# Ledger of designs, part 86: designed miniproteins, single chains, continued (2)

Each design is a single chain, and the fold is of that chain. pLDDT is the mean over its residues in the fold that is shown.

## One batch from the design tools (miniprotein)

Design m6991
Fold by ESMFold2-Fast:
Structure m6991 (fold): chain A 82 residues (1-82)
Amino acid sequence: EAEKIASEAIKRADEAAKEGTPEQRVLANNAKNVINSAAKTLTPEQVREVARLADEALEAMKKSPEEGKKKLNELTRFVLQA
């Protein structure tokens, strides 16, 4: 179900926030907010894509805060278009 997919994605974001810099923590928290919002309004299939995009953003944040922010913007855009 959408809630389970979102919950698992939020746990991964929490893990990234704990290990990250303050800037990475802010980005991870923003990703969590987007995932949580999506779980309330989108289909399970769309929430799965949101979780995938969030994972991609978290991975990009490990390389560069700028790349992470760019990927987070793609995630936000997907949710707004859905």
Scores: mean pLDDT 78

Design m6992
Fold by ESMFold2-Fast:
Structure m6992 (fold): chain A 82 residues (1-82)
Amino acid sequence: MREFAKKYAPEFERLREAARAGPEALEAFLEELGVPPELREEMLEALRRRLENKDDVTVVVAEEIRMIGLFIDFALARERAA
């Protein structure tokens, strides 16, 4: 876990920056990394739901965790394929 987090720290930072910049930036970042369209749509939906519910801390936190989880699953699948 710790080695994985350290190895992918730059990608996690870029994910956070792209998400903060908005849906267009997040989509471009995920496309650059080669994330499949279906997974990109799920992550964009998580971001959209966070933005629509910015006053609901529970929804914001839940969708942030979901987006990070989806990204971790992608990163692990990519590492297994290598």
Scores: mean pLDDT 76

Design m6993
Fold by ESMFold2-Fast:
Structure m6993 (fold): chain A 84 residues (1-84)
Amino acid sequence: MDHIREAQRHAGEALEAARQGDLASAQQHIDLAKQHLTQAGHPDLAQQFQGHVTQAVQALLQGDDQRAQAHLQRAQQILLEAEK
């Protein structure tokens, strides 16, 4: 199944929503990305992914692009690990 692709799509949409100031939409997409990772058989990675994406969104809202980028990099690494 393509749950990993759905997780990647929702992760991207969460960050785009955050950049546009739509925190409610960002949170909803974070939750959907976590759900798809869990259904792909990676509940431990889903929890780590949610944590990093949430921290990235918070950093973006505070204008801390460097912290946001670090957490985004970690979230992307988790998605790559789930694909294996």
Scores: mean pLDDT 79

Design m6994
Fold by ESMFold2-Fast:
Structure m6994 (fold): chain A 101 residues (1-101)
Amino acid sequence: EPLSIEEFREKVEEMLRQIAEAIRAGDRETAKRLLNELKDLVEKEFSEKYPLYAKQILKEIDRLIAAVDAGADEETLLRELQHLASVIDFAIRMAELEEKL
């Protein structure tokens, strides 16, 4: 049973919070693992119905994973995470509007 858009939002917001906490703790391994789990969630629950929005989200996740691997500082990683969060929020809001049409 696929997640509702509301359930998807809640799960994503919880994961983004956990990623932020891992970044602040300097736990790059946990941050990267959670980013890959977020990527899997987007691919499973969002990409079939909203492929263009999913593609943009996945691109931003890959960008943040690359920044972690490149040894970017905490401030940079948190800024990139805020950009990812904004992209996801926009995509979910657009999906919610399309479901009401």
Scores: mean pLDDT 88

Design m6995
Fold by ESMFold2-Fast:
Structure m6995 (fold): chain A 118 residues (1-118)
Amino acid sequence: MGLAYNGDYEEAIKVEKEKLKENPEDSEAQYALGLALAKLGKLEEALEYLEKAAELGNSVAQYQLGLLLAKQGKLEEAAEYLKKAAELGNSSAQKQLAEVLEKLGKYEEAKEYKEKAE
């Protein structure tokens, strides 16, 4: 016995998609849609909408996209999005970027972002 919780996420997705038809540059709607898709396990679609929000300059979307890419082992792509968020002053992105850069062997660049994350 359970409620149709997936139906609630599907309705949220429909609402955000309708918003994007009227305002395609709504980075908050793209971010929200990406998160709802991730909740349904539609990770590839989630990444597409998070990437669109990130490219519009949404630093939270840039950070979340970077985390998901790093979790998938796409460290070079993760570093690119985390760097964008870090340069916009996102301290969580600065910390995560330093960790990703160390995994890539870029120790000197990682040290710079660790100092910014304080």
Scores: mean pLDDT 79

Design m6996
Fold by ESMFold2-Fast:
Structure m6996 (fold): chain A 80 residues (1-80)
Amino acid sequence: DAALAAAPPATAETARYATELGRAAKSPEEGLAVALEAARHAVEQARRLGDAAAAEIAAVLAEASGDRELAAEARELAAA
């Protein structure tokens, strides 16, 4: 995707990590747990960098993981 191609290294790496873990997951539950961990890491990176693009990707990952609180936090970081 064009957004990922233009993303900062930290955001692009997090997205790649989530994709690889999705492929390695033996079950939807395992994939969800891994996606949640990746989302937490992405939110922490976005908070540290103050990078809106990183925060946007973190919000997508958090939403996909089912953690609405993390998704809300990432969206606030993207809006700041």
Scores: mean pLDDT 63

Design m6997
Fold by ESMFold2-Fast:
Structure m6997 (fold): chain A 83 residues (1-83)
Amino acid sequence: EEAQKQELVANFEEALQLVKKHIEETKNLSEEQKKELFKKIEEAKKRVKEAAENQSLAELKELILELSDEITLEVLEKEEEAK
């Protein structure tokens, strides 16, 4: 179980790194929007690490999906507004 939780955390952090790269490279977001999104990504990373210590594997999976959807939706909404 612990090894599976660590794998989920590592995979989520890798996915967040790709999202950060997209945000840095995109022309569709203002500097202010990029700063806000970076802050949310760091908060999500912290929440997932805390959940890995305190939650079951199933609950951790659900949190990661929820946070991934939340971040993806916010990036898409801000890009649409900026375009």
Scores: mean pLDDT 80

Design m6998
Fold by ESMFold2-Fast:
Structure m6998 (fold): chain A 54 residues (1-54)
Amino acid sequence: MESLLKTKERAEKIARSPDPFESEVGESLLAMLDAVVKIEARTSAEGAALAAKL
């Protein structure tokens, strides 16, 4: 949780870089972090839904 916030902060710094290459890398990291958060939320909700139906 805390490490995810720190990683996001670093990714935002890279995304704010004036270098377009660095900015692209930072945005890719942010997209991956967002995907991980969504996978975690989806997996938790999916597991709860399956448990409720069983």
Scores: mean pLDDT 72

Design m6999
Fold by ESMFold2-Fast:
Structure m6999 (fold): chain A 89 residues (1-89)
Amino acid sequence: SPVLTVKKIETLPSGTIVVTVEVKNLSEDTVYLLLRKPNSGTVDGAGAQKSADGVATITLRVTEAGKYIVDLYTNGKFVKSLEVELKFK
């Protein structure tokens, strides 16, 4: 089963919060992450190809601190979600 891990949360000089998510145990070649608020729509999204070892690293960006949900899609299908708190650093 795919595993989602937050590797890094950074604040850029612009005030943008950047979250780096690693996805392990990927069997499908293409992975997509959507970043959304719990009670709102998608605020960012990005895709990647997995490595031969079944790993992908994806960066997502927001301008507002708060609680977010990362939704994992593989081959166009929902797999699982990860709750994340994004704060300015």
Scores: mean pLDDT 83

Design m7000
Fold by ESMFold2-Fast:
Structure m7000 (fold): chain A 74 residues (1-74)
Amino acid sequence: SSMEKKKKNELVDEIVSKLNKSGKIDAAKTVEEIKDSLTYEDAKKLKEWIDRNPKPTAEQVKETFEGIKEYKKM
């Protein structure tokens, strides 16, 4: 729904803000690039991972995103 999209966008913006504050600008840009490919559930899983890994590389963000997508196929 449009409300779920708004919640997802707010959550993604929070993740991007946290990464920018930690100086992980490339990782933040990667999250912004994949934003439209994330569901709210994907964004929650990504945030949980970022909370455990607050200084990721852009490559690690991409790998985590691919892992989230693969899990959905099961």
Scores: mean pLDDT 81

Design m7001
Fold by ESMFold2-Fast:
Structure m7001 (fold): chain A 68 residues (1-68)
Amino acid sequence: MTPEEIAERLREAAEKSKNPEAQQELYAIADGVKGAKTEEQARKALEEASKTSKNPEAQRILDEIAKL
């Protein structure tokens, strides 16, 4: 999966979220991932975001996308 594809999946998850905090976090991470030059860099950003996330919904979504 390319950085752009990971960012798109994060934005789609954010748009479907009914939790404003999860939505804001997912959009911010999507912007960061879109800036990655390799899939490995994008996945590392996703893993770090999952570890540092304080929102259970955002953390679950980040972990699910990281497994794709």
Scores: mean pLDDT 80

Design m7002
Fold by ESMFold2-Fast:
Structure m7002 (fold): chain A 129 residues (1-129)
Amino acid sequence: EKEKAEELLQKGVKALRDKNYDEAIKYFEEALKLDPENARAHLLLGRAYYMKGKYDEAIKHFERAIALAPDSPLAAEAHLLLGNAYYKQKKYDEAIKHYTRALELARRLGHPVLEKEATELLNEVKSKI
């Protein structure tokens, strides 16, 4: 069961890389049927919805990923992606809130790549307001 969920996640990640977003969604949804509380599967499903421009669906799955794995590197990435989804919706105050949380978590966890990305995106969104 868990091994099969992992294989489905790998297939979904390949589909995301190949920009086959509908196929990616299908694989991540099948993985979540086998392992409903898989935080990484929710993060990846949210990312697939984001790439399709389905920002409300993306937000829901990023929020679920954070709830399942709070104060983790995955939660830091999920907050960055939440900021991106809100930015696409022109909800700049929400985008700032989530980029700020991603930056705070990235610094606390020692994640320099995510810290740099969150800092750059936070500066960009602040220029819009």
Scores: mean pLDDT 90

Design m7003
Fold by ESMFold2-Fast:
Structure m7003 (fold): chain A 69 residues (1-69)
Amino acid sequence: MDTKKEYEDSIRNEKEKGLKDIEEMRKQALETEKVDKKKAENLKQESDRLEKDFEESMKIKEELVTNLS
């Protein structure tokens, strides 16, 4: 039981770190918008792609953990 919770917590921590990294990229995009609006848009688009890929990866991991019960 604890092993499953530890695994779930580990995945959640990984999601948190990944999402924070993506959020920082979005903050940089906002900062860049003051200088180059087009470049900021490209940075936001890239961070969106990274988030989607990361979410898909995490969904697979979470599903595997669910089956561990």
Scores: mean pLDDT 77

Design m7004
Fold by ESMFold2-Fast:
Structure m7004 (fold): chain A 62 residues (1-62)
Amino acid sequence: MEAAAEAAGERLKEKAIALGASEELAESTARTAKVTAIERGRPLTDEQIEAAARGAALSDKL
């Protein structure tokens, strides 16, 4: 589970940065997502990754 959560977090970070989020916010959002996936014992879905990445980009004023 941890490896899958880590991979999902990395994808989220990359997508958030591509959408214009700062590296710091993208990293923070990815860490939160990894913790949530581990706590739930389920990997993040592509939809959850997309939503989190967009949220990071929208909350970051660049």
Scores: mean pLDDT 75

Design m7005
Fold by ESMFold2-Fast:
Order: structure tokens, then C-alpha cells, then sequence
Structure m7005 (fold): chain A 80 residues (1-80)
């Protein structure tokens, strides 16, 4: 099982990577942005499932909340 510290480290790194990805996506033409956003969304869902399967119930709730926030931001950017 992942420790709380390991989960925190992974979430922090994921947030930093997604901040950079969102900036890059915003510079792309709509068709390319949509295609790349779909891949990023799929990757994030897979990462969340992997983390959840290896985490305590408290950490699972935290991961779900974190993932929902990032997904909302990506879907908004994808639609723009």
C-alpha cells in the first residue's frame, strides 16, 4: 500500500505536470487540443485508478477529489 507521503508526492508532481500540460494545450489549435486533451484525460483516469487501488479509504477520497478537479479543468480547456 502507498504511504500518505508517497500519495502526497505523486499528487504534487501530477499537479505540476498538469499545469505545464494545460499551458501547452491552450496554445494548440482546437482539433489538436481536443485530441491531446483526450489522451491526457485517459492517462489521468488510469493514474487515479492505480493510486486508489493502493491507498487507504481516506487517501482514496482525497485522490478522487483531486482527480475530479483536474478533469474539470481539462474538460473546460478541451471545450474551449
Amino acid sequence: MLSEAEVEEILAKTEAEFARLREHLATLPPEERRRLADLVIEHLRRLADWLISRSSPANQARIRAFTARLLAGLEELRAA
Scores: mean pLDDT 83

Design m7006
Fold by ESMFold2-Fast:
Structure m7006 (fold): chain A 83 residues (1-83)
Amino acid sequence: MIEIRLSASASIQEFADAVLEAVKAGEGTRVIVEKVDESKARNIARTALLVGKSMGAEVEVTIEDGAVTVEVKRARTHAELLA
């Protein structure tokens, strides 16, 4: 299992880039950000869902006790990327 961990001080752009790398790595890859406030957690979650959708991937976002976990549930096949 591949996990990408970011600091609470990471920018939204750094988080978006991490989600892109997670989708490229494939199903079961996780991006974890800990010790963020509720507003930042919600902004991170929204960004992860948008990045996942733009790449044709299904991602699950969990927000628990100041931690945000993004898990890649389904990644596009090569055929879907060509469509």
Scores: mean pLDDT 77

Design m7007
Fold by ESMFold2-Fast:
Structure m7007 (fold): chain A 74 residues (1-74)
Amino acid sequence: MSPLERAEEETERAFEEIVAENPDASPQELIDLLNQRIAEIVQRIAAEEGLSREETRALALRLANWAVERVDAL
């Protein structure tokens, strides 16, 4: 599994957990909670997979954009 596929899978699980645990949360609160979890996922995967600073930044940006789109789709 690529670092991107792994990060996307972990982020999707985190999103499901956050939505289930926070059914009354606003879209902004969901985005804030998900972005905190994404930062942790990205830092761990970057360290484990040996990602460059540029690759780490690209991964973080991609997941942050995904989070906004996914919350907006709710």
Scores: mean pLDDT 83

Design m7008
Fold by ESMFold2-Fast:
Structure m7008 (fold): chain A 70 residues (1-70)
Amino acid sequence: MSLDDPEFQAEVREALRLMVLGILKANGEDVTEFEKAWEAGDRDGMAEALAKASGISLERAQRLVDEILA
């Protein structure tokens, strides 16, 4: 699979979305905020949800979201 393949890029983004949703659900966190941010393309909202779910810093979560959605 090629990293420049749109199909592969879409699969990677979907896998990451499912991973974050899985972590949120496992922690009993509300997935609604993450889903809304994802649908709106709100990178800051996605990063905040990821930081909350994973316990990583907001700055680290923002970098991960930017790398994934670049």
Scores: mean pLDDT 71

Design m7009
Fold by ESMFold2-Fast:
Structure m7009 (fold): chain A 89 residues (1-89)
Amino acid sequence: SSIDAEKKRAQAILQSTRDNIIAWLKGNVDKIGEDAMQQAIAQIDSIVDQANAALNAAKSVKEITLIMFRTLAEMSDVWLEVQQRIRAA
């Protein structure tokens, strides 16, 4: 695949992952609290914005893959931290 096609695929995956996490956060606001939900959404948006900037600058499929691996891990960490706080309450 061309590098532009891989970037578009990567950006679509990030957008879908963001939308799914935000939907989960909003669906669990009663357990999370409004302020903690808004903070988590802001963290996810920041991660996705930084990843999109890095993807736009990427010059190889390997670089795209490394950006995606790190970004999905960072998004998963935000989601896991919220889940751990719910269980600790």
Scores: mean pLDDT 89

Design m7010
Fold by ESMFold2-Fast:
Structure m7010 (fold): chain A 80 residues (1-80)
Amino acid sequence: LEELLKKQIEVAREAGDDVEAEDGPLELVTVTREELEKRGAASEDPEGVKEVWKSFEYLVEKLKMPKEELVLARPVPTPL
């Protein structure tokens, strides 16, 4: 799971997402495909959403997870 969390973070980075606390603690978030799509559709970064979809399909096949659930990894901003 931790390796998959790091991979999803890399997908966000490659999409051109800059995070100041990238090496901070990671938060495991479980979301549905529909919820992820709504959040991405409201974003001004459609290319980033496309990369997340590719990662989602990969996770479903590797983890044998139902397409109903998607586990996302995102860095948790830590106060300085």
Scores: mean pLDDT 50

Design m7011
Fold by ESMFold2-Fast:
Structure m7011 (fold): chain A 77 residues (1-77)
Amino acid sequence: MEPRTIEVSPDVVIVLGAGHPAAQLEAIRLAKEGKKVILVDRSEEALAAAEALMKRQGLEAETFSSEEEARRKALEL
Protein backbone atom coordinates (compact mmCIF):
# COMPACT_ATOMS: atom_id res chain seq x y z
CA MET A 1 0.00 0.00 0.00
CA GLU A 2 1.38 3.42 -0.95
CA PRO A 3 1.95 5.61 2.14
CA ARG A 4 -0.64 8.39 2.33
CA THR A 5 -1.94 10.68 5.08
CA ILE A 6 -5.59 11.78 5.26
CA GLU A 7 -6.60 14.66 7.54
CA VAL A 8 -10.20 13.95 8.60
CA SER A 9 -10.29 16.96 10.95
CA PRO A 10 -7.67 19.25 12.54
CA ASP A 11 -7.39 16.72 15.40
CA VAL A 12 -7.83 13.35 13.59
CA VAL A 13 -5.55 11.83 10.96
CA ILE A 14 -5.45 8.50 9.10
CA VAL A 15 -2.02 7.22 8.05
CA LEU A 16 -2.24 4.65 5.24
CA GLY A 17 0.60 2.26 4.47
CA ALA A 18 1.69 2.23 8.13
CA GLY A 19 4.30 -0.46 7.32
CA HIS A 20 6.38 2.12 5.42
CA PRO A 21 9.11 3.87 7.47
CA ALA A 22 8.06 7.28 6.11
CA ALA A 23 4.45 6.68 7.20
CA GLN A 24 5.62 5.57 10.66
CA LEU A 25 7.71 8.74 11.11
CA GLU A 26 4.76 10.88 9.97
CA ALA A 27 2.43 9.08 12.42
CA ILE A 28 4.84 9.76 15.32
CA ARG A 29 5.15 13.43 14.31
CA LEU A 30 1.36 13.92 14.10
CA ALA A 31 0.72 12.12 17.41
CA LYS A 32 3.37 14.28 19.13
CA GLU A 33 1.49 17.34 17.82
CA GLY A 34 -1.53 16.05 19.79
CA LYS A 35 -3.47 14.56 16.88
CA LYS A 36 -5.42 11.29 17.09
CA VAL A 37 -3.68 8.91 14.69
CA ILE A 38 -5.32 5.91 13.01
CA LEU A 39 -2.93 3.47 11.32
CA VAL A 40 -3.95 1.44 8.27
CA ASP A 41 -2.12 -1.35 6.46
CA ARG A 42 -3.26 -4.63 4.87
CA SER A 43 -0.34 -6.42 6.57
CA GLU A 44 -0.96 -7.52 10.18
CA GLU A 45 2.83 -7.62 10.70
CA ALA A 46 3.22 -4.05 9.41
CA LEU A 47 0.40 -2.78 11.65
CA ALA A 48 1.87 -4.54 14.71
CA ALA A 49 5.31 -3.01 14.01
CA ALA A 50 3.86 0.49 13.57
CA GLU A 51 1.70 0.19 16.71
CA ALA A 52 4.69 -1.06 18.74
CA LEU A 53 6.80 1.87 17.51
CA MET A 54 4.08 4.35 18.55
CA LYS A 55 3.76 2.73 21.99
CA ARG A 56 7.55 2.85 22.51
CA GLN A 57 7.29 6.64 22.01
CA GLY A 58 4.48 6.82 24.60
CA LEU A 59 1.92 7.49 21.86
CA GLU A 60 -1.48 5.91 21.17
CA ALA A 61 -2.85 4.83 17.81
CA GLU A 62 -5.75 2.67 16.63
CA THR A 63 -5.10 0.13 13.86
CA PHE A 64 -7.31 -1.09 11.02
CA SER A 65 -6.69 -3.30 7.99
CA SER A 66 -9.37 -1.38 6.02
CA GLU A 67 -9.36 2.28 4.97
CA GLU A 68 -13.19 2.27 5.03
CA GLU A 69 -13.34 1.15 8.68
CA ALA A 70 -10.63 3.66 9.63
CA ARG A 71 -12.59 6.49 7.97
CA ARG A 72 -15.76 5.52 9.85
CA LYS A 73 -13.86 5.47 13.15
CA ALA A 74 -12.24 8.85 12.39
CA LEU A 75 -15.66 10.46 11.89
CA GLU A 76 -16.63 9.33 15.44
CA LEU A 77 -13.65 11.21 16.94
Scores: mean pLDDT 81

Design m7012
Fold by ESMFold2-Fast:
Structure m7012 (fold): chain A 88 residues (1-88)
Amino acid sequence: SIELTNKEIIKAVAQLLEVPMEDVEALEQEEQDALVNHVRKLTGVKLKPSNPQQSAQEIIQALQENPALVEEVKKFLLKLLLEQAERS
């Protein structure tokens, strides 16, 4: 399912960036979906809902091969976390 694929990607990205999963899960669903969409666009990886773990692995591999993309994902996630904090 797309929901399971998005969850696997969020989990893998949080682990790669060393951000607590609880902080990412505290984001609104729309913001979590925006994070997945941003990472997908940056890496160019095509998501396959039939294989959530492979989709997450392909995303992580692309990020690990491109440190500049890791920095962009980190900046985007920090922006989402700051916006969440402003909403209390």
Scores: mean pLDDT 80

Design m7013
Fold by ESMFold2-Fast:
Structure m7013 (fold): chain A 66 residues (1-66)
Amino acid sequence: MTPDGAGNLLAGAGEAREAGADEGAEALRKQFMAGASGTPEHAGQAGLAAVAGDAEAARRYAEKAT
């Protein structure tokens, strides 16, 4: 990967935003594994929310699973 002035700054901002979504998906996965490692339904729902770029929604689904 090669850094580019404005491009690098934009990428950094994008990563920060994606980090939130990724954390949401990661949190739900951890909660499912801790509470119920066999709940594909909620995993799918939260996964879709996370992919849509809504880490908050993904986190909510994980909370309801527990």
Scores: mean pLDDT 50

Design m7014
Fold by ESMFold2-Fast:
Structure m7014 (fold): chain A 66 residues (1-66)
Amino acid sequence: MELGEELQKLIKELKTNYSKEIQKKASEFLESLGAPPIEVTDKENPEILPLLEKIRENLGIPEPEV
């Protein structure tokens, strides 16, 4: 899957419906980009979304929503 599309999907999903599966996928995605590993539980982690948004900005990827 294209990096930009994957990032947009993760950001959109976390904003609309957080889940352990989405958080795990986001954590793995962040780790693949050199970020430190983030612990994934069934509880929402408020750190994940800001990190994904920062990476989106650094890569020049547009926002998935207005």
Scores: mean pLDDT 72

Design m7015
Fold by ESMFold2-Fast:
Structure m7015 (fold): chain A 70 residues (1-70)
Amino acid sequence: EFEKILEELKKALQSGDDNVEELRKKAVEYIKEKYGITDEKLAGIILRYMVVDGLPLEEAIEKAKKILEG
C-alpha cells in the first residue's frame, strides 16, 4: 500500500500533476502513524530520502533522524 503511494507521488512529481500535495500528505500521515513520528519535518525528510534518493524506509528513517539531531 505505501509503495503504491510512493510510486504515484513520483509519477505526479515528474508529470506536474496537481495531486502531488494530496499524495505527499497521505505518505507523511502513513509514516507518522506507523512509526509514532509526531514531527512533520522529520516525516517530510524521511519521505524526501525515499522519493528523491530511493532509500528503503528503515534507512531513510535512520538518516533523517541523524540529520535532525545534528
Scores: mean pLDDT 76

Design m7016
Fold by ESMFold2-Fast:
Structure m7016 (fold): chain A 64 residues (1-64)
Amino acid sequence: MSEEQRKKLEEFAEELERELTRRYIENPELDPQALRDEFKARLREFAKSLGLSDEEIEEFLASL
């Protein structure tokens, strides 16, 4: 992936993590695993919109 694509993906991941953490704080009965699954699903969708391959997406997720 390009440096620009990586930066956009990292920025999106940080914003998404902040959003989901806030939701968990507001409702601590939420399943943390379900929030993690939503995080990964939304991150994959965003990465695909940037033109990243499935392999590049999985490598990025493994680096988190």
Scores: mean pLDDT 81

Design m7017
Fold by ESMFold2-Fast:
Structure m7017 (fold): chain A 86 residues (1-86)
Amino acid sequence: SAAAEEAALEKRIEEVLKGIEENKEKVKEELRKLLEEMGLSEEEKEEALKKFEEGYALRVEDGKLVFLPFREFYRAYAAAVRAELA
């Protein structure tokens, strides 16, 4: 059932979000190190950290930062995995 699959996905997203929230400062420090290694400007690093605090996932595409709400990022990831298995 699509409804049952959606409910299972929502539960998984909530578990991941809870894990991130419980470890937010550690995840944030690891993100800071990653952004530093990428050679981003101080302004770009601050914007990325602000977006993370606002609940956005970060992805790098062709050297550019792309921001997606964490729930949308996880839904897109799950859809891509499902397509690979079809």
Scores: mean pLDDT 70

Design m7018
Fold by ESMFold2-Fast:
Structure m7018 (fold): chain A 95 residues (1-95)
Amino acid sequence: MIGAFYPDEELQRLLDELIEELRKMGAPEEVLQTIRATAKVNPEFALIEAELVKLRLERGEDIFAPVTPEDYQAAIERFRKRVEELRKELLEKEK
């Protein structure tokens, strides 16, 4: 279901943006480091993990709490929306 068919450079830019947002929201640097490490192997999965962390921080929940199917699906939906926005921006620049 989930595939990494997007340019790594563009995904890394989205990750850098999310990491900055997460840092402003109070995410521990160790968590941000883990996301960056994952991004070198699977940037798509790293984006989903970043969205999950962001979702939990927004709700004031423990980042290290067990992941529910509902939270994971919400993170996937946020990831899909962010990637769709990136795709639209790239297509607009291509023209």
Scores: mean pLDDT 75

Design m7019
Fold by ESMFold2-Fast:
Structure m7019 (fold): chain A 78 residues (1-78)
Amino acid sequence: IQEIADELRKQGARVLSFTTTEDGVTISAVGSIIFDKDNNPIGSKAIAVGEDPALAAAVTARLQAGLQQQIDHWKQSQ
């Protein structure tokens, strides 16, 4: 997961990486917002990995939704 965070940072994305524990299971996650050449947010990417694939998928979905909400809010405020 650290390698994914580092790769996204190399591509100019703003990256959030963290580890969380839910129901006693440790999940590592990376979220990023993708910017165009004019520094406008145009997309997001999220991935989570861990011992429980269902929980990892749920964390990925929640992070992706949160990042998309931030982008949508930015668009509405412009």
Scores: mean pLDDT 70

Design m7020
Fold by ESMFold2-Fast:
Structure m7020 (fold): chain A 74 residues (1-74)
Amino acid sequence: GFDEGLALAKEGSEARKAGDYETAARYFEQAAKAVADMPGGKALFLSAAAEAYRLAGDEEKAAELERQAREAAA
């Protein structure tokens, strides 16, 4: 749910601050799953995961998650 999503997103933010972009991306993906019934929250966390994957150098996964975020926001 929402509280679970926020807790996971906090872990993702901490991992990103530590420079562990792959771990950050995985936490943001889990946050998006936890709020799958909330389109705005899902889109936000998928976008955060995409940005983390881009920082990790995984452009293909970043592009796919940006596409999913756009679909969730529609």
Scores: mean pLDDT 85

Design m7021
Fold by ESMFold2-Fast:
Structure m7021 (fold): chain A 73 residues (1-73)
Amino acid sequence: SRVQRLVERLKADPRAPQVFIENFERAAKETDDLATAVQKAVNESSKVLSDEELLQAQAVLERASSEVLREEA
């Protein structure tokens, strides 16, 4: 699925916070809807990660998402 490909991309990026990857992977098991998975991962990660780490996670996610969407086009 798109969500699973995104999880693998995030795991391959050394800049991605590990906590965000773990929360996103957990969300990916619950839903195949990308927007829902992202929302769940951000909500859970915001309880533990700093604002700076969340911004880093968002930047990595945007890059990985763009790559996955281009592969589907």
Scores: mean pLDDT 79

Design m7022
Fold by ESMFold2-Fast:
Structure m7022 (fold): chain A 65 residues (1-65)
Amino acid sequence: MSASNQFYNNMRNQIQTRFPDLSDVINGMSNYDIDSYYHALLMGTPSALQYAKWLIEQRRARLAA
């Protein structure tokens, strides 16, 4: 809950440092998605990049609607 939010905000900061273009998308992601994405990214998983593209598309679709 509140304590967990600080932990996930730290993960968001780490991802934003590596991928500044994703900052708007990262701030819109759920805590579970951030945790899964961060770990996949650290492992060099190709699906992490594919997931980032999907999130950008979802964000843009919401803005277009």
Scores: mean pLDDT 67

Design m7023
Fold by ESMFold2-Fast:
Structure m7023 (fold): chain A 95 residues (1-95)
Amino acid sequence: MSLAEQILKDLGLSEDVSEIEKLTPEQLREAVKIVLKWLNLDPEAKNPTPGEEFRMRLIAKELGLPLSITTPQDILDAPKELQIKFIKNFIEKAK
C-alpha cells in the first residue's frame, strides 16, 4: 500500500482525491489536522520552536505553499482553496 493510499484512508476518502473539494469547511479543517499529524506537526501549536518553524517552512516550500505559511495554525486559518492545495500537494508528494 502506498503512503498516498494510507493518507486517503485516514481522511475517510475513497481512491479519488477530488473528494477533498466536496468537503465542508469543518471537514476540510479536520482533514488539514490529519495531514499535519502525518507530517509530525502539532495542529494546536501556537508557539513553535525554531526547529518546528524550520520544518514547517521546508514543508510549505516543498508543497508549493505561500512563504507566509510558517506555522500549522497558518494553514488552519487559510482560505479553503489553500487548505485543499495543501492536502492535494501532500498526497501527490506521497505518491
Scores: mean pLDDT 74

Design m7024
Fold by ESMFold2-Fast:
Formats: sequence, structure tokens, C-alpha cells
Structure m7024 (fold): chain A 67 residues (1-67)
Amino acid sequence: EEYIKKAKEIAKEITAQHRERAARLGLDSPEAREALTGEYGGEVAKKTFEYGKKILDEWDAERAAAA
């Protein structure tokens, strides 16, 4: 379990870095992410963006609830 816990901590840190990078790329709002998903159109691209958005939203909600 120690390995998994450390992997989750690293994943959280990486997710925070990706979140900051997304903000710099103009993907700092749900609207921007939705527009990007719509523009690409493909099922695989859409699901990939939706999955990433869901993870980021869940982490944001978890952080907000903890704060």
C-alpha cells in the first residue's frame, strides 16, 4: 500500500502541474474545455477530454471540500 500511496501523491502533484498548464493554455474553465472537445469532434478525442476533465473536476471538488 505504501507504493500505491506514494504513487497517488505523485499523481496529485502531476495533476496540479497539469492544471496550472491547462490554465496557461486557456483551458482554465469548463467552457473552454467543452469548446475544445466539441471542436475536435471525434468519439475517442471527446471521451479522452471528458475523462481528463472529470478527473480535474473531481480533484478540484475534493480540494474545495477539504479547504
Scores: mean pLDDT 60

Design m7025
Fold by ESMFold2-Fast:
Structure m7025 (fold): chain A 83 residues (1-83)
Amino acid sequence: NQQKLQFYIEQAEKLEREGDELEANAKTAEDLLRAAALYFQAARLYEQAASLETDPARKQELLARAAELRARADALVAEAQAL
C-alpha cells in the first residue's frame, strides 16, 4: 500500500523534527527523555515503512534511519540518567 508507506514516512519525519527541536532546546532530564520518546516513535514508524517497501535500497535506508534514531534515543536516555 503506497499511501500507507508514504503516511508512515511523513509521520516519522514529523516526529523526528519534533524530537530534534526538543533536543536542541533541552534544559532538563525530562526534555531529553521527551526527545528520546519521539525518536523511538519515529524509528518505529520508519521500521513500519520499511516493512511495506519493496525496493531493497530504500528499505535499507529506512532501516538505517530507524537504527540511527534508536541509537540517538538511547544516548539521550543515558544523558538524562546522568543528570
Scores: mean pLDDT 90

